# Ledger of designs, part 83: designed miniproteins, single chains, continued (2)

Each design is a single chain, and the fold is of that chain. pLDDT is the mean over its residues in the fold that is shown.

## One batch from the design tools (miniprotein)

Design m6863
Fold by ESMFold2-Fast:
Parts: sequence; structure tokens; C-alpha cells
Structure m6863 (fold): chain A 83 residues (1-83)
Amino acid sequence: MKEEKTISIDLVNPNEEDIEKLADYLGLSEEEKQEVINLFKNKTLENYIKAVEILASKMEELTPEDIEYIRKKVEKAFKKIKE
């Protein structure tokens, strides 16, 4: 069953609820989900980038539109943390 076509998430403030929904939509494994949550807990750029890389790797199953949307979200979140 399909959800929303567009995904609105704030990676700047990672919430477990948002990660769960995203994991379900992307079909993340429990291992990957726990890894992402743990990486987001460590508020360092390296760990943050790693977490978004894992999410992006699962986004290969998404449509090109969804992938573009997520890439913009990643850029936005990264900018906010770096800025």
C-alpha cells in the first residue's frame, strides 16, 4: 500500500518516529535502522553523513522524483548543521 508520494522529513532534528516511518517506506532492515539511529545520536558530521548515506542507498528503490526530493533534504540538513 502506497503512502505519500512526497516525503517531508527534517534530518536536522532526527526523531525516532521519523526514522521508523522512513525505514518502513524505504524497506530498511532492522540492522540498518538501528545503525542509522545510532549514527544520528552522535551529532558529528561524519556520523550524520554516514546515516544519510545508508538512507540514500535504500532510496535506490524509490522513483527518481523521490530520490531528487531526498537529495535536496540531505543538502538542506547538511547545510544547517554546517552553517
Scores: mean pLDDT 60

Design m6864
Fold by ESMFold2-Fast:
Structure m6864 (fold): chain A 119 residues (1-119)
Amino acid sequence: AAEEGEEGGRRAAEAGRRSGSELAGLAAETAGGGAASAAVRGDARGAAAGGIGASGGLAGAEIARRQGASENAVRAAELAARGALEGALKAAKSTGEEASRAGAEGARRAAEGAEEGAA
């Protein structure tokens, strides 16, 4: 478990050094897809799980920073994870069309955060 976490952190740091935009793109796609899918289905549990996943993304960004990932890569990952978490939390509090809009907005913010951090 701890060894697996350390290995994941090393991989994240390596990805961050190669391309901030690549890491940010993966974070935004994962976070946006989960939140949007949950919102479309009206699934508050799925939206909550998306929020937990986004929180893990923030932790991953911090681990990557401590292992020497580029500042731009870490910032991009943090911004993407924050957007996803915000979208998931809004979706979890709503159902139907409102949840769908919250999920879509979260995905858009995650993508914008990834693009901003990569610049």
Scores: mean pLDDT 53

Design m6865
Fold by ESMFold2-Fast:
Order: C-alpha cells, then structure tokens, then sequence
Structure m6865 (fold): chain A 68 residues (1-68)
C-alpha cells in the first residue's frame, strides 16, 4: 500500500515533465487503449510523431521505475 503512493508520485513527476500534448498521448494510449492512428487524428499529429511520444513516455516511466 505504501509503495502505491510512491508510484503515484513518480507518475506525477513524469507527467509534470511532459507537455500537455505528451500527457494526453500517454493517457489516451495507456489508460484508454486508443490506437496510434486514433490519437494522431484527434491531436493533429502524424502516426510517427504519436509513436515517438508513446516511446518517450514509456522510456521515462521505465527509467523512473529502474532508478528506484
């Protein structure tokens, strides 16, 4: 239970480092399970740009988890 609160703070710190667009891509992809094409269309991004933003967010989360 205590570890859950620490994990939430890590997620908040990652989100704070992301732009509003990057946070929205992260939420749509991981929480709502939208496809890269759907997210790209909604945000006015290319599929390649959306894919790069997803990879960036995944890498940041992995780095924070590994650091702990």
Amino acid sequence: MEGLEETQKILENVEKQLSPTEREVLRLYFRYRHSLHEIASRLGLSVDETSKLVLKATKLLDQEIDKS
Scores: mean pLDDT 72

Design m6866
Fold by ESMFold2-Fast:
Structure m6866 (fold): chain A 80 residues (1-80)
Amino acid sequence: SSLARAAAADEEIAKLSPEEARRKGIEFGREMAREHIDRAPRERLPEIAARLRELAAAAPDPEVAEALRELADYAEARAA
């Protein structure tokens, strides 16, 4: 399940340096989000894209914000 994978990722991240943990977390988050978008029904993709844009606007880390915007664009492209 996605929750079990997230928990396993958090456990692995705890063993890394802060910089390594941050980059690994962003990489894993992108991968999980893409899998979720790929499995989502087309009719729900606009809602997913809108939510990703909201999260990007609220994200304090500019690298995370950019990743979320790219995922939103990907979801919208898949909906077309």
Scores: mean pLDDT 77

Design m6867
Fold by ESMFold2-Fast:
Structure m6867 (fold): chain A 90 residues (1-90)
Amino acid sequence: SSKIEQLVNEIKSLLDKLKELDPSLTPLIDNMEKLIDQLVKATDPFEIGVLDGMIRIILGVIKMLNKDNPEIQKIVDQIDKLLSELMSLL
């Protein structure tokens, strides 16, 4: 498997864990999964940057809504780090 596919699968696994911890996050997470799929198919550096920025805004919103949930904070931080690794390969 490509490293990109491995990182995407790891990010999606963590997104699924967020849905399990707080099902009310489902619309934000479903939107983020669509943006990740668009990100890995994008070839234009500008589009890649915009999609990355949008995903990070959604992560920030999830983190803000879940200030008192340390497990959600930890998972969001893990996704942010994996997204940075993914961006280094695009």
Scores: mean pLDDT 88

Design m6868
Fold by ESMFold2-Fast:
Structure m6868 (fold): chain A 81 residues (1-81)
Amino acid sequence: MEVKILEIKDSKNGLTPEQIEKLKKAKTADELVEALNSIPNLKTPLTREGVEQALARSGPATLAAPLKDPDGILTLTVEKL
């Protein structure tokens, strides 16, 4: 599944610039899942199936990934191409 990242919001600014750039470069749901699961502060790994289900709806989807140390939320707005 091809994707486009429209927006990235990090509620606690816990991500490095390199982590943000890796997310922005994701072109497929698989690349997005890999980039998200590579974040050391991610509380729960995301599944490919979960991301694809969220993206199955028409228009942009919002993905929320809880972070630890500090507690926060990474929010991505993602469009299916």
Scores: mean pLDDT 78

Design m6869
Fold by ESMFold2-Fast:
Structure m6869 (fold): chain A 78 residues (1-78)
Amino acid sequence: MMAEILKEALESRGHKVSKETLDLAAEILKKNGIKIEKVSDLADPEKGQKAWDAVNQAAKKLGEETLTDVEPTVFVKL
């Protein structure tokens, strides 16, 4: 599931994100036609950036803290 992949990628970089934010981010990615099947897919610059944007969009919609203090290319290094 995309939410589990996002959780693994973010937690491996020291980021703790709520299940609600991860689930909503995965839904945003699905609606935008972005398929993430494994953590290494986030190493693709386009998919990594869209995943980052989706997590921040989800956090903002839920009133949670965004990942603005983190490197914008965090997923590209996976």
Scores: mean pLDDT 71

Design m6870
Fold by ESMFold2-Fast:
Structure m6870 (fold): chain A 103 residues (1-103)
Amino acid sequence: DLDKRLEHLRSLRDKLLELGDEEGAFMLDLTILVLEGRVDDEVLERLAEELGATVEQVREALRIALGELDDEEIRAVTERLRMNDEVKSLAAALLVLLERLNE
């Protein structure tokens, strides 16, 4: 049940904020936005600024995290856009988190 999972994630995010884990809270907030399909241009621009990346690089990193690209498409996109290690690490971390939530 997606709605129950989203409610649980929001509760966990709020607890992490109370504990001062702003990085963990940010990752959960991003995961919630991704699951709701609510990643807008403002979210993409903010992530790009924080990672020292372009909006296009962040958008494709999120597609990688969602499993929307095959191995060859991932290689082509990461090379074409010259994705830095920070963007690749975000994609990998978000992919692991999303896969865990599908269990």
Scores: mean pLDDT 75

Design m6871
Fold by ESMFold2-Fast:
Structure m6871 (fold): chain A 97 residues (1-97)
Amino acid sequence: SEMDSIVRERIEKIRELSRELEKAPPSEVDTIAAEIIELAHQLLKAAKKGASEEAIREAIEAVREAIEVMKKVNADESKIRQLELDLEELEKLLASR
């Protein structure tokens, strides 16, 4: 579906940015983390519009991985919390079937 394509595109970008975040100097951490959050919000919006259960499960995995990287690099706690809230919404969406 179109929403599955959008979700998977956002997953790929989140994974790319998570890899960049692991290697980032401290001065770039907040900027990269903010980009990941924007992509996660777009992904959640697409998922709510009609992504498949499979695409939502893939999204949950990618967002969990991004949260762990953010914690590892000591990203801003408020940014980590925003991503955790998006994760909770994805998990609720999957459970509401």
Scores: mean pLDDT 89

Design m6872
Fold by ESMFold2-Fast:
Structure m6872 (fold): chain A 63 residues (1-63)
Amino acid sequence: MPTFGEVTENGDFYGQIVDFVTTADGKTYAVIDVGLEKPVFIPADQLNGLKIGDEVKVKLIKP
C-alpha cells in the first residue's frame, strides 16, 4: 500500500525527495525516502520551492 504523509514541524521522520509522480487524478505527489522499506507520498503543493534532493520533515497519515 502507498504510505501518505504531510510536511510538518511535528513530523517523526526526516526524508529526502527522490521523485515526483502525477496520478491519473491529476494530483502530483513528491516521493520521499525516509529510510523505511517504502517511500512516503506527499502532495507536491506542500513542497513549494523544493526539488529532488531536498530534505523535509514528515508525519505519516494514518487512515
Scores: mean pLDDT 75

Design m6873
Fold by ESMFold2-Fast:
Parts: structure tokens; C-alpha cells; sequence
Structure m6873 (fold): chain A 75 residues (1-75)
């Protein structure tokens, strides 16, 4: 139950980040904010950093794959 709520928050934070990028936000700034949100959700710092790096590089598919792995750790 608690893991499911953290997983949901992580997925929501990622969705917000994707929408921000689609609306012309700076990918580096979005990546920094997303990393903080993921760490607060309980994602390990190393995984949050890799997800943020993928977002900063514009590799949304890699970021989503890493997020799915991180979310499985919260379940």
C-alpha cells in the first residue's frame, strides 16, 4: 500500500516533467526538479540521477525504462 502510493507519486512526477518539456521548459532544470521529487518518493539517488541524466539528454524512452525499474523497487 505505502509502496504503491510512492510509486504513483514517482510516475506522476515523471508525467509532470514530460509535460513541462513538451511546453518548452529547460530540460536541465526539469531534470534537476524531477531528481529531487524522485528521491523524496524513495527512489535510490543513483537511479534518480540516471533518470535525470536521460531527461537532460532528451532520451525519454531511457528515462521511462529507468523509472519503471525504480518504481518496481517501491512496490
Amino acid sequence: MEGEMRASFARMSFSVAKKAIANGADPKKVAEELKKSLINAGVPEDMAEKIAEAIEKGDLKKAEELLDEAVRLLE
Scores: mean pLDDT 81

Design m6874
Fold by ESMFold2-Fast:
Structure m6874 (fold): chain A 68 residues (1-68)
Amino acid sequence: SDDFRRLGDQHRDLGDQHFQQGNFLQSSDHFDLSSTFFRQSGDFDSSLRSDINSGISRIQHSIQQRYP
């Protein structure tokens, strides 16, 4: 569905924006939503990329909490 792909793109962009702002937890949440919507659209490549970016954001959040 084009709607699911559009939502995937929107949440990917929000994930990127939050990552650039250092809001890594919110970035991870948006990349998780992006991955889910891309999977529902049948775009498994974009889903995997968003899932990886969610993981990276979670790692950055963990580092930020350890070294405030």
Scores: mean pLDDT 90

Design m6875
Fold by ESMFold2-Fast:
Structure m6875 (fold): chain A 85 residues (1-85)
Amino acid sequence: DKAKIAIEMHNLPPAERAEKYADYLGWDEEQKELFVKAAEGDPEAAEKVRKLELGLMAEAAEEAYRETGDEEFLAVAEALRRKLA
């Protein structure tokens, strides 16, 4: 269950939590470094991570729309893409 993974990550220190979160999302090493730096308090890394998270959420919503045809997912994806502009 993805819920159990979320609970496990919540109990980790911020840097380790960010690293495991990145692993579950399939992030590459450069993206993992950004998550770790953001968790350690780097504001530039935090901004980059926010944009990456919004992008991944938009992609997930786009895939959900493609699979289900539910226009609510399309609306979510478009809203997230607008926040990245």
Scores: mean pLDDT 70

Design m6876
Fold by ESMFold2-Fast:
Structure m6876 (fold): chain A 97 residues (1-97)
Amino acid sequence: MLTPEQELDVELALAQIRLAVSKLTFERAKKEPDKEKALSLYEQVKADLEDILTELENIRKKARELGASPELLQAIDNLIEETRKLIKEVEEAIKSL
């Protein structure tokens, strides 16, 4: 069945899919003319991104324990940084409502 390395690859792929879905919801929220509906979508995106950030930090810890390549660790760090930047953008969008 799956090796620990393969399980890590699956967890990363799922986190990337969740991040992509959150980006699509964020873009939809930006185009929402109803402020209350826009706020609800932004709050959902923020919560999802905070969950994804926690998942990515756990994945990073697991990757280090498994002796993952520098390339894989850098890819995870890039996803963490992107997720943190998106959280800040969502917070600014909420403030602008």
Scores: mean pLDDT 88

Design m6877
Fold by ESMFold2-Fast:
Formats: sequence, structure tokens, C-alpha cells
Structure m6877 (fold): chain A 56 residues (1-56)
Amino acid sequence: MSLREQLLEATKDLGFSEEELETLIEKLVAAKVPLPLAVGLMRAEQRRYGGKLPAP
């Protein structure tokens, strides 16, 4: 899997919208952020704004 696919798989439980996921992943990939740090940043972003995740 590419870094982008690994980020999608690792964060699919966070309840980001498809648009938000794509935007965040593109920014993290462009910045060449390592996978574990990128996942941590996405989880922190979800906690800041998401609070409660919408169920799929």
C-alpha cells in the first residue's frame, strides 16, 4: 500500500468526511510526514473538531 492508502486504512474509524480525509492525507503526504506521526496528527485533529464521531 502507498502511504496514502495506509493513512486511509489507519484512520477510517475517526469519522472524517471523505473530503476532509482526502484533504488531510494530501497535506500530510505532501509534507512527507511519517505514517505514525501523520496518524497521530489526524487523531488529534478529529478530537479538536469532531468530538463525537458520526456512525457510518
Scores: mean pLDDT 69

Design m6878
Fold by ESMFold2-Fast:
Structure m6878 (fold): chain A 55 residues (1-55)
Amino acid sequence: MEEEKLIEKLFEAIKKRDTMGVLKVVLDAEKKGYSQEQINKMLLEAQKRYHEYLK
């Protein structure tokens, strides 16, 4: 699933504290036709996974 791949890329960028990497994934999602609402949901999911990873 394409959304899952984008969430995984966001999660990896967040783990590396790579703000440019996060931005590149967001721009790639926008270019692929995802809405701002869908992109925000993917960002929230990636952040949730990062917080769970830290436990």
Scores: mean pLDDT 82

Design m6879
Fold by ESMFold2-Fast:
Structure m6879 (fold): chain A 96 residues (1-96)
Amino acid sequence: SAEGKELQRKLGELAQKLLEKDPEFAKEVEEMIQEMADKIVEAGFDEKKAKEYLEEMEKKAEELAKEKKLSEEDKEILKEMLKTLKELTELKLKES
């Protein structure tokens, strides 16, 4: 869908910004997103489980940001990425 393509584009732009500012943290977040995506697929796009996996991933990313003492600017990029990822995941569940 056009909405899905726009959300994917926005997520990619935010990921690139994070990669340029903190490559190590960006890689760890990318791995967390992939693990969440894999779990959602394995659960057959079950809406309840997808929401639980999203919440788990968000908590892990926020905890890692605190441990790494990210700047407020980098925390805002992460926050926007998580919001965009949530919107994209909800759209994907509706299309399934």
Scores: mean pLDDT 82

Design m6880
Fold by ESMFold2-Fast:
Structure m6880 (fold): chain A 73 residues (1-73)
Amino acid sequence: MTEEELEKAYREIEEEFLKENPTPISVDEYLALLEKRLAEETDPLKQSAIERLIEDHKKNYERAKKAVEEDKK
């Protein structure tokens, strides 16, 4: 398993999620879908790619959460 294979899997998973979920969804909904996919995934390469994707989105979610803060500042 190479970094190149992981990068390709990451890209494919991101694209597939976009294709299967064409309607815009929230970050928390996207994270829930990624965690569900991770639980169903048996390919260790794809599992690693999904974990990296979740990590990236969690980082972005934390930043966005601080910016929006629901209805409180």
Scores: mean pLDDT 71

Design m6881
Fold by ESMFold2-Fast:
Structure m6881 (fold): chain A 66 residues (1-66)
Amino acid sequence: SAGEEAVAKALAAIEAHPDDSATAAASLYEASRMMEGEKKEKLLEAARRAAGGWDGRTARALAIEA
């Protein structure tokens, strides 16, 4: 689905820049726009926390759990 493709794209971007919290936040936010329900909320929370200074590896781990 488009949502699953968006999540995969976000995870790939985070893997390319694992310590870039801004890249993690932007990628996770875009993925959240394509998801619904609990998965959307988890990705949106991951994006907000990445924006607050989480490294990309931490954000990636949270996104995988979504």
Scores: mean pLDDT 71

Design m6882
Fold by ESMFold2-Fast:
Structure m6882 (fold): chain A 75 residues (1-75)
Amino acid sequence: APPESQWPVGLRTIFEILREKGPVEVEELAKEVSERTGVDEKTVKEAIEELVKLGLLEKSIGEDGRELVSLSPLA
């Protein structure tokens, strides 16, 4: 697991980006979080998967087959 000091920053940034942009591709989200925080993209992707499993984020498939992620309270 990543150091706890890096985890909260990456987690907050995930929620911030999704709040700003709405549904985002998993790969695009991981890159953006990595660029803003310096957390490794792989670690960010693992955090996204855990948040989806916890029901805090939702996955959907776009018309072009893109895997999208959004905040749980989205309609």
Scores: mean pLDDT 73

Design m6883
Fold by ESMFold2-Fast:
Order: C-alpha cells, then sequence, then structure tokens
Structure m6883 (fold): chain A 88 residues (1-88)
C-alpha cells in the first residue's frame, strides 16, 4: 500500500524534525514523498498486465496527484516543482 512508502520515510522525517522546524521539515519532505508515492504507482502499473486494473491504478494516481497538489500549494511549494515531482 502507498502508506508503507510514507512509513519508510519516517526515520528521515524524524531526523529533519530534530534539525529543522516542523514547517521547514514538511516543506523539505513534501516533494520527495510525492515522487516516492508516484514511483509506487508506476511500479504497480509496470507489473500489471490487466487493462481494468491499469485503469483503476491510473484513476487512483490521478486522484492522489490532484489532492497532493492542493496540499503542496498550501505549503507554499512552487507549481513547477510540484509538477516535476508528480512526473518523477
Amino acid sequence: MGNEWVERQRPEAERLLATHSPEEARKRLALPLLAAQMAVWREELAATDDPARRAELEAQAAAFAARAREVARALGIPEEEIAAALAA
């Protein structure tokens, strides 16, 4: 599940929170977390040969990307950087 990728980033998040403010840590982690989550869906799509499952995964990835953009905008991350992370 996508939540497992977020949990794998927990040690790095804790390390950043020890050296930076929570706000700075969130901004610094937002784009790498977006890129990692998009990579998970791309890996799943590459492993899938069922067209119906591919369509479901693409719809899930698109919905996540839309919500992730709103969160990243709220954090003050530039649109160009958000687009690059979602394409990675």
Scores: mean pLDDT 70

Design m6884
Fold by ESMFold2-Fast:
Structure m6884 (fold): chain A 109 residues (1-109)
Amino acid sequence: MEERRKLLEEYLERLKKLIEELKKKNPNISEESIEALKLTFEAQARLAADPNADELQAELEKRAEELEKKLLELFKNTSEEEREEFEKRVKEIHAELREGMAKLEAEEA
């Protein structure tokens, strides 16, 4: 339990820093767009940590579609290179969380 909480805290801290870097490079990004990013990542973190993830997936997918529209507005005037770098780093952070969670689950089994 403690190890899972630590992984989630590290994941959220890394995403927070990534979002802060994005805002520093793009100061015209609205606070609503930044909030949408944070909510999207928090929802994904909760899904990864939840033992009932499969049951919640459909509801989370619907919410993700709504948040995706806000993300498209965020990246509307952002360079393709900056967007690709951001998406790449998000994927790396997600992969580390998933791998960490899977390792803990295997050790608990």
Scores: mean pLDDT 66

Design m6885
Fold by ESMFold2-Fast:
Structure m6885 (fold): chain A 91 residues (1-91)
Amino acid sequence: GPAKLYKPNELMRKVLELVGLHKETYTLGEIIKGIAEAIDKLKLRDPENPTVLDVSDSPLGEMLGVDKVNLANDEDVRRIVEAIEKNLSLV
């Protein structure tokens, strides 16, 4: 079927704007790609452990509601997914 479209809220929009994304709606894949590009642009990865992100004092941290996440931790990944969904509305 057709891909679902989502409207980002203000917190998610600030993250996407960091990588030059200014559309009203996105697929979930476009949102995830934009978040990954924002992580790389802000250099949020720990240089000794790239699964660890320090998102404090960033628009990504404001959107996620946390200071630090570990992408190798299943509980942290679940909380990230929930935070992303909370900041998106299905169109």
Scores: mean pLDDT 87

Design m6886
Fold by ESMFold2-Fast:
Structure m6886 (fold): chain A 85 residues (1-85)
Amino acid sequence: SRREELLERARELVGRLQKLGEEMLKFPKEEQEKALKILQEIEKKFQQFGEALAAGDLETAERLLREIEKLVEELEKFVEEAKKA
């Protein structure tokens, strides 16, 4: 179902965030604080995603998931750049 597909994509994003979190623990405090701001935005959007799913609003849930995917990609780029510094 569309709901199950969205939940599977959300689980994949959580897995990507877990790996990023492990890498970020190795960074200087300043870089960790910058990453935390992106993580807080992701957390807020995941909460809104859960609320949309609970309301049966699959269109809003899918839009929020796409926004989360973009933020995760931004965080992944940030982590790769920080590793080179």
Scores: mean pLDDT 86

Design m6887
Fold by ESMFold2-Fast:
Formats: sequence, structure tokens, C-alpha cells
Structure m6887 (fold): chain A 114 residues (1-114)
Amino acid sequence: SLLELLEEAEGVLGRTSLEVGAMAAADAPLEEILEVVERGHRRALELLDRALEVASPEERELLERVKELLEEALRRVREMVAADAPPEEIYREYALRLSEIQALLREIRRRLEA
């Protein structure tokens, strides 16, 4: 169902954020942090594409916005890694962007449960 796909996407993004935070705290290589973000976002985008197939036109507009924000977050992380930014700064930027994405996903789910 659409609800189950969105719940799984939220779970993937939440786990990705926790893993990135732990890696940043451990001063992990930037390339490894990027691999975790790319893997999580690839899975989330796959789930959102499946959600779009069963969504109403109104839900589709909101889901397309979630996809745009995910692609922007990944692009920003790639830019920061390329600039050799500190892992802590990458995590702060990523966590902020993910909090906005997760808030929008929760709002979409809340509307579906109403």
C-alpha cells in the first residue's frame, strides 16, 4: 500500500541519518559517508517511485516534492565531500535537510490516515 511504502521510506532515511551521524562522530572517510547516503537515497527514491504509481494526483505532487528534496540533499552532500568539508559539518547539513524531508513524509502519511 502507499502508506506501507512511505513508512518504509521514512525507516530507510531514519536509519541512514543515524548511520551518517555515527560515522561523522567517528571521523570516518568522506567517501564512506557518501556511499551510505547514496545507498539510502537510492532505496528511498525506489520506494517513492513505487508510491507514485499508486498515488492520487494530489499525493503525486507532494511525493514529487519529496523526490526533489532528496535529490537536492544528495547533491549537497556530494558537493561538501568534493570540497573536503569536515564530517561534522556534512552531518549537520544532511540532518537538517533530512528533518525537512521526514516532516513532509509524516504530513503525507497523516493525510492518508485521516
Scores: mean pLDDT 89

Design m6888
Fold by ESMFold2-Fast:
Structure m6888 (fold): chain A 89 residues (1-89)
Amino acid sequence: SEAEYYRRQADRLDEAARRRDRDAAVQVLNDIADYYEKKGKDKIAKEYRALAEEVRNSDDERAALLAEEQAGLLYMKAGVLEIIERLKE
């Protein structure tokens, strides 16, 4: 499901932030951009590409904070979608 996808990407970003792994965070953000491009959501995809470049060009502390903030947003999106999916059963 889309909720499961967001939760997986949030877990990846949260892990990258915890480890201060900038390259991993950049890769996750670009993977999310690819996902949105495949869905025809070009504006959102460009926003994730821009965030990936900001993370790449940031120091380790700022990169970790940006990844953690984005993980939090994705966890919230996943939670909302999971509630909607449960209501459809």
Scores: mean pLDDT 86

Design m6889
Fold by ESMFold2-Fast:
Structure m6889 (fold): chain A 83 residues (1-83)
Amino acid sequence: MQEAREKLEKGRELVEKAQALLDAGDYEGALKQAQEGLKLGLEAVKLASEAGDTQLVLEGIGVAISAIGLQFDAGHALGKPPP
């Protein structure tokens, strides 16, 4: 449970960094941060599911969805297909 929370917090930090980079026009930087945020969000979902923490699962899914959206926005701006 503690480990899932740590991954969730790190994932949120990376999503926030990706959004800031996207807003600044650094599409390549935004894509990299969003890809790492997705990994941590999915790991948090897995650990929370194993622990039976439904609230933490939903929060992790939220981070993953945000990260996917940022990857699509940044990738589209760079002329790349979605990951």
Scores: mean pLDDT 83

Design m6890
Fold by ESMFold2-Fast:
Structure m6890 (fold): chain A 89 residues (1-89)
Amino acid sequence: MSEALRLAAEEAERAIEKGEEEAKKRELDEEERKKVEELLELYREIAELLRREDLEGVAELVKKRYPELSMEEILAQIREALAEQAAAA
């Protein structure tokens, strides 16, 4: 596995933990809670795919949530984020 992908997966896992703590501190209505749960589930799936080095799978999940974005734009953003993580490591 690429070290950059591992670091990205760990960062996604930390974002999930932070999101769960923040959601717990806020009294959310049923609609807001559902949106937060859907977002957290998306991040969990992304983290798993990053650990498996499945960038296309990550892009497909993002595309499903944000259909207005092109697959090319999503993949470019993922590659840029991974390059930044590799430079920081």
Scores: mean pLDDT 70

Design m6891
Fold by ESMFold2-Fast:
Structure m6891 (fold): chain A 89 residues (1-89)
Amino acid sequence: SKEKIKELVDKLRELFDKHAEYLSPETRERVEKLLDEIYKAIDNGDFEKAKEIVRELLTLLAEHRGELPGDVFREMARIAVEILKLISK
């Protein structure tokens, strides 16, 4: 459901905000933009666009894995993958 996906995006944003200090300002801005774009795509019912953006977010997080605590990275990736699975239903 849209509501469950939005809840997961909100949870991912909350986790990101708590650990934003580990990322450069440029990386933070990119993550925030992607989260906003996912939320907008879900709200518009554009699940294919949302799926594309979630994959882009996963790639960005993987590129910056070394900047985040390992447990934080794993939880962010877990939530993003869960979002992707729900969109792909």
Scores: mean pLDDT 85

Design m6892
Fold by ESMFold2-Fast:
Structure m6892 (fold): chain A 88 residues (1-88)
Amino acid sequence: MEGIKENLAFEGEAEKDGVKFKGYVSDFSTVKLKDRYGKSRAGATIEKDGEITHKDFIGDGSEEEQKKALANHKAAREEILKLVEETK
């Protein structure tokens, strides 16, 4: 996922009893993804004890879908922040 690695709004790491947890959230508002179709994208990835869970938020180029994608990204960001905090 190209945009996530290029512009991370959040990168958190926690370790408990030898288990490592990582949360990664792209900044949708800052990332100007060069999608050839003009689509808005935001992604969130959680790595927990070697297991990777990915959540991808894609809107088409319409105003309504961009607004929905941004709202979904904000919600996922809060979920990931809480998950990283819970492992501290």
Scores: mean pLDDT 49

Design m6893
Fold by ESMFold2-Fast:
Structure m6893 (fold): chain A 80 residues (1-80)
Amino acid sequence: MKKKKAVVLSFAGENEKLFEEYKKEAEEGNKGAELIVIHLKGKTKEEAKELARKKVEELRKEGKEVISIDATEVGEELDK
């Protein structure tokens, strides 16, 4: 198959359990897709978002179908 699927997961913060849950969900929901993880401990969420955006653009230029999962905000409390 010429067109491949990729998932870019970005996470910032110290909550390793939450990070692992998002990573596992990305893998299970997107079987057969390449998983690319950007996890920056001690860095700003802005830097993580910028790296993820650049990676998504790079992969799309390669002809891949890309799903971006931005989890940089979930290191804080989520309002639901």
Scores: mean pLDDT 69

Design m6894
Fold by ESMFold2-Fast:
Structure m6894 (fold): chain A 83 residues (1-83)
Amino acid sequence: KTKEFIELLKKRIDEDIKSGKIEATVVDPVAGLERAIEKVTDPEVQEKLRKLLEEYKKALDNGDFETAQKLRDEAVKLYEEAK
């Protein structure tokens, strides 16, 4: 049932991107995190962030939004500490 809701949201977002209302890069949190990682100068922190991003992708694919939120928060915290 939650997967049906996400499928609906995905369709709406895709339509908004196609109509030019939203840029794909703004809607894709994974692409956003990947860009942020490229800006980090510490390669150890970059590697840790990449691992968190991989786990975040898996959590999203599995529909585990609680785990995805935790992983995103950890990645953001690590990124902010690396600034």
Scores: mean pLDDT 64

Design m6895
Fold by ESMFold2-Fast:
Structure m6895 (fold): chain A 71 residues (1-71)
Amino acid sequence: SIELSEDLKKELEEKKPEIQKLAEQANSGNEEATKKLLELMIKLGEKIAEDTGDEEMKKQIEEEKKKLEEM
């Protein structure tokens, strides 16, 4: 099991309601909510990848950033 820092765990818990709200709006066809959700997931994913040292996850996050720039 990969253990996240306590600060990152707290940030994930604090952001969970915001993520759920954005995901609900994105699922209803809100393009701006979809972009915001993707931006937030990329930001959190970068922190997780940095904390865990997962090079493959870092690569996936870079590809997701590329897709976001195309939106």
Scores: mean pLDDT 78

Design m6896
Fold by ESMFold2-Fast:
Structure m6896 (fold): chain A 77 residues (1-77)
Amino acid sequence: SAVDARLRELLARLRELRARLATLDSPEARELAALVDELIAALEGLLASDLPEAEKEARLASYELVLAFLEERLAAL
């Protein structure tokens, strides 16, 4: 489905962000990496779920906002 394709794209972006965080040696980067790992797990769970497309779309939109927030926090490190 289109929503599952977008979930996979978001997962790829989160894994890329996680890899970038792994190159940083700071407590703040480690805390941010833990939050990214939790979000990856949540998205993997959503992708594997049998939830209606509309509910997946709503959750995806919320997770995209969380990713934007995490990217802003990385930029501040």
Scores: mean pLDDT 86

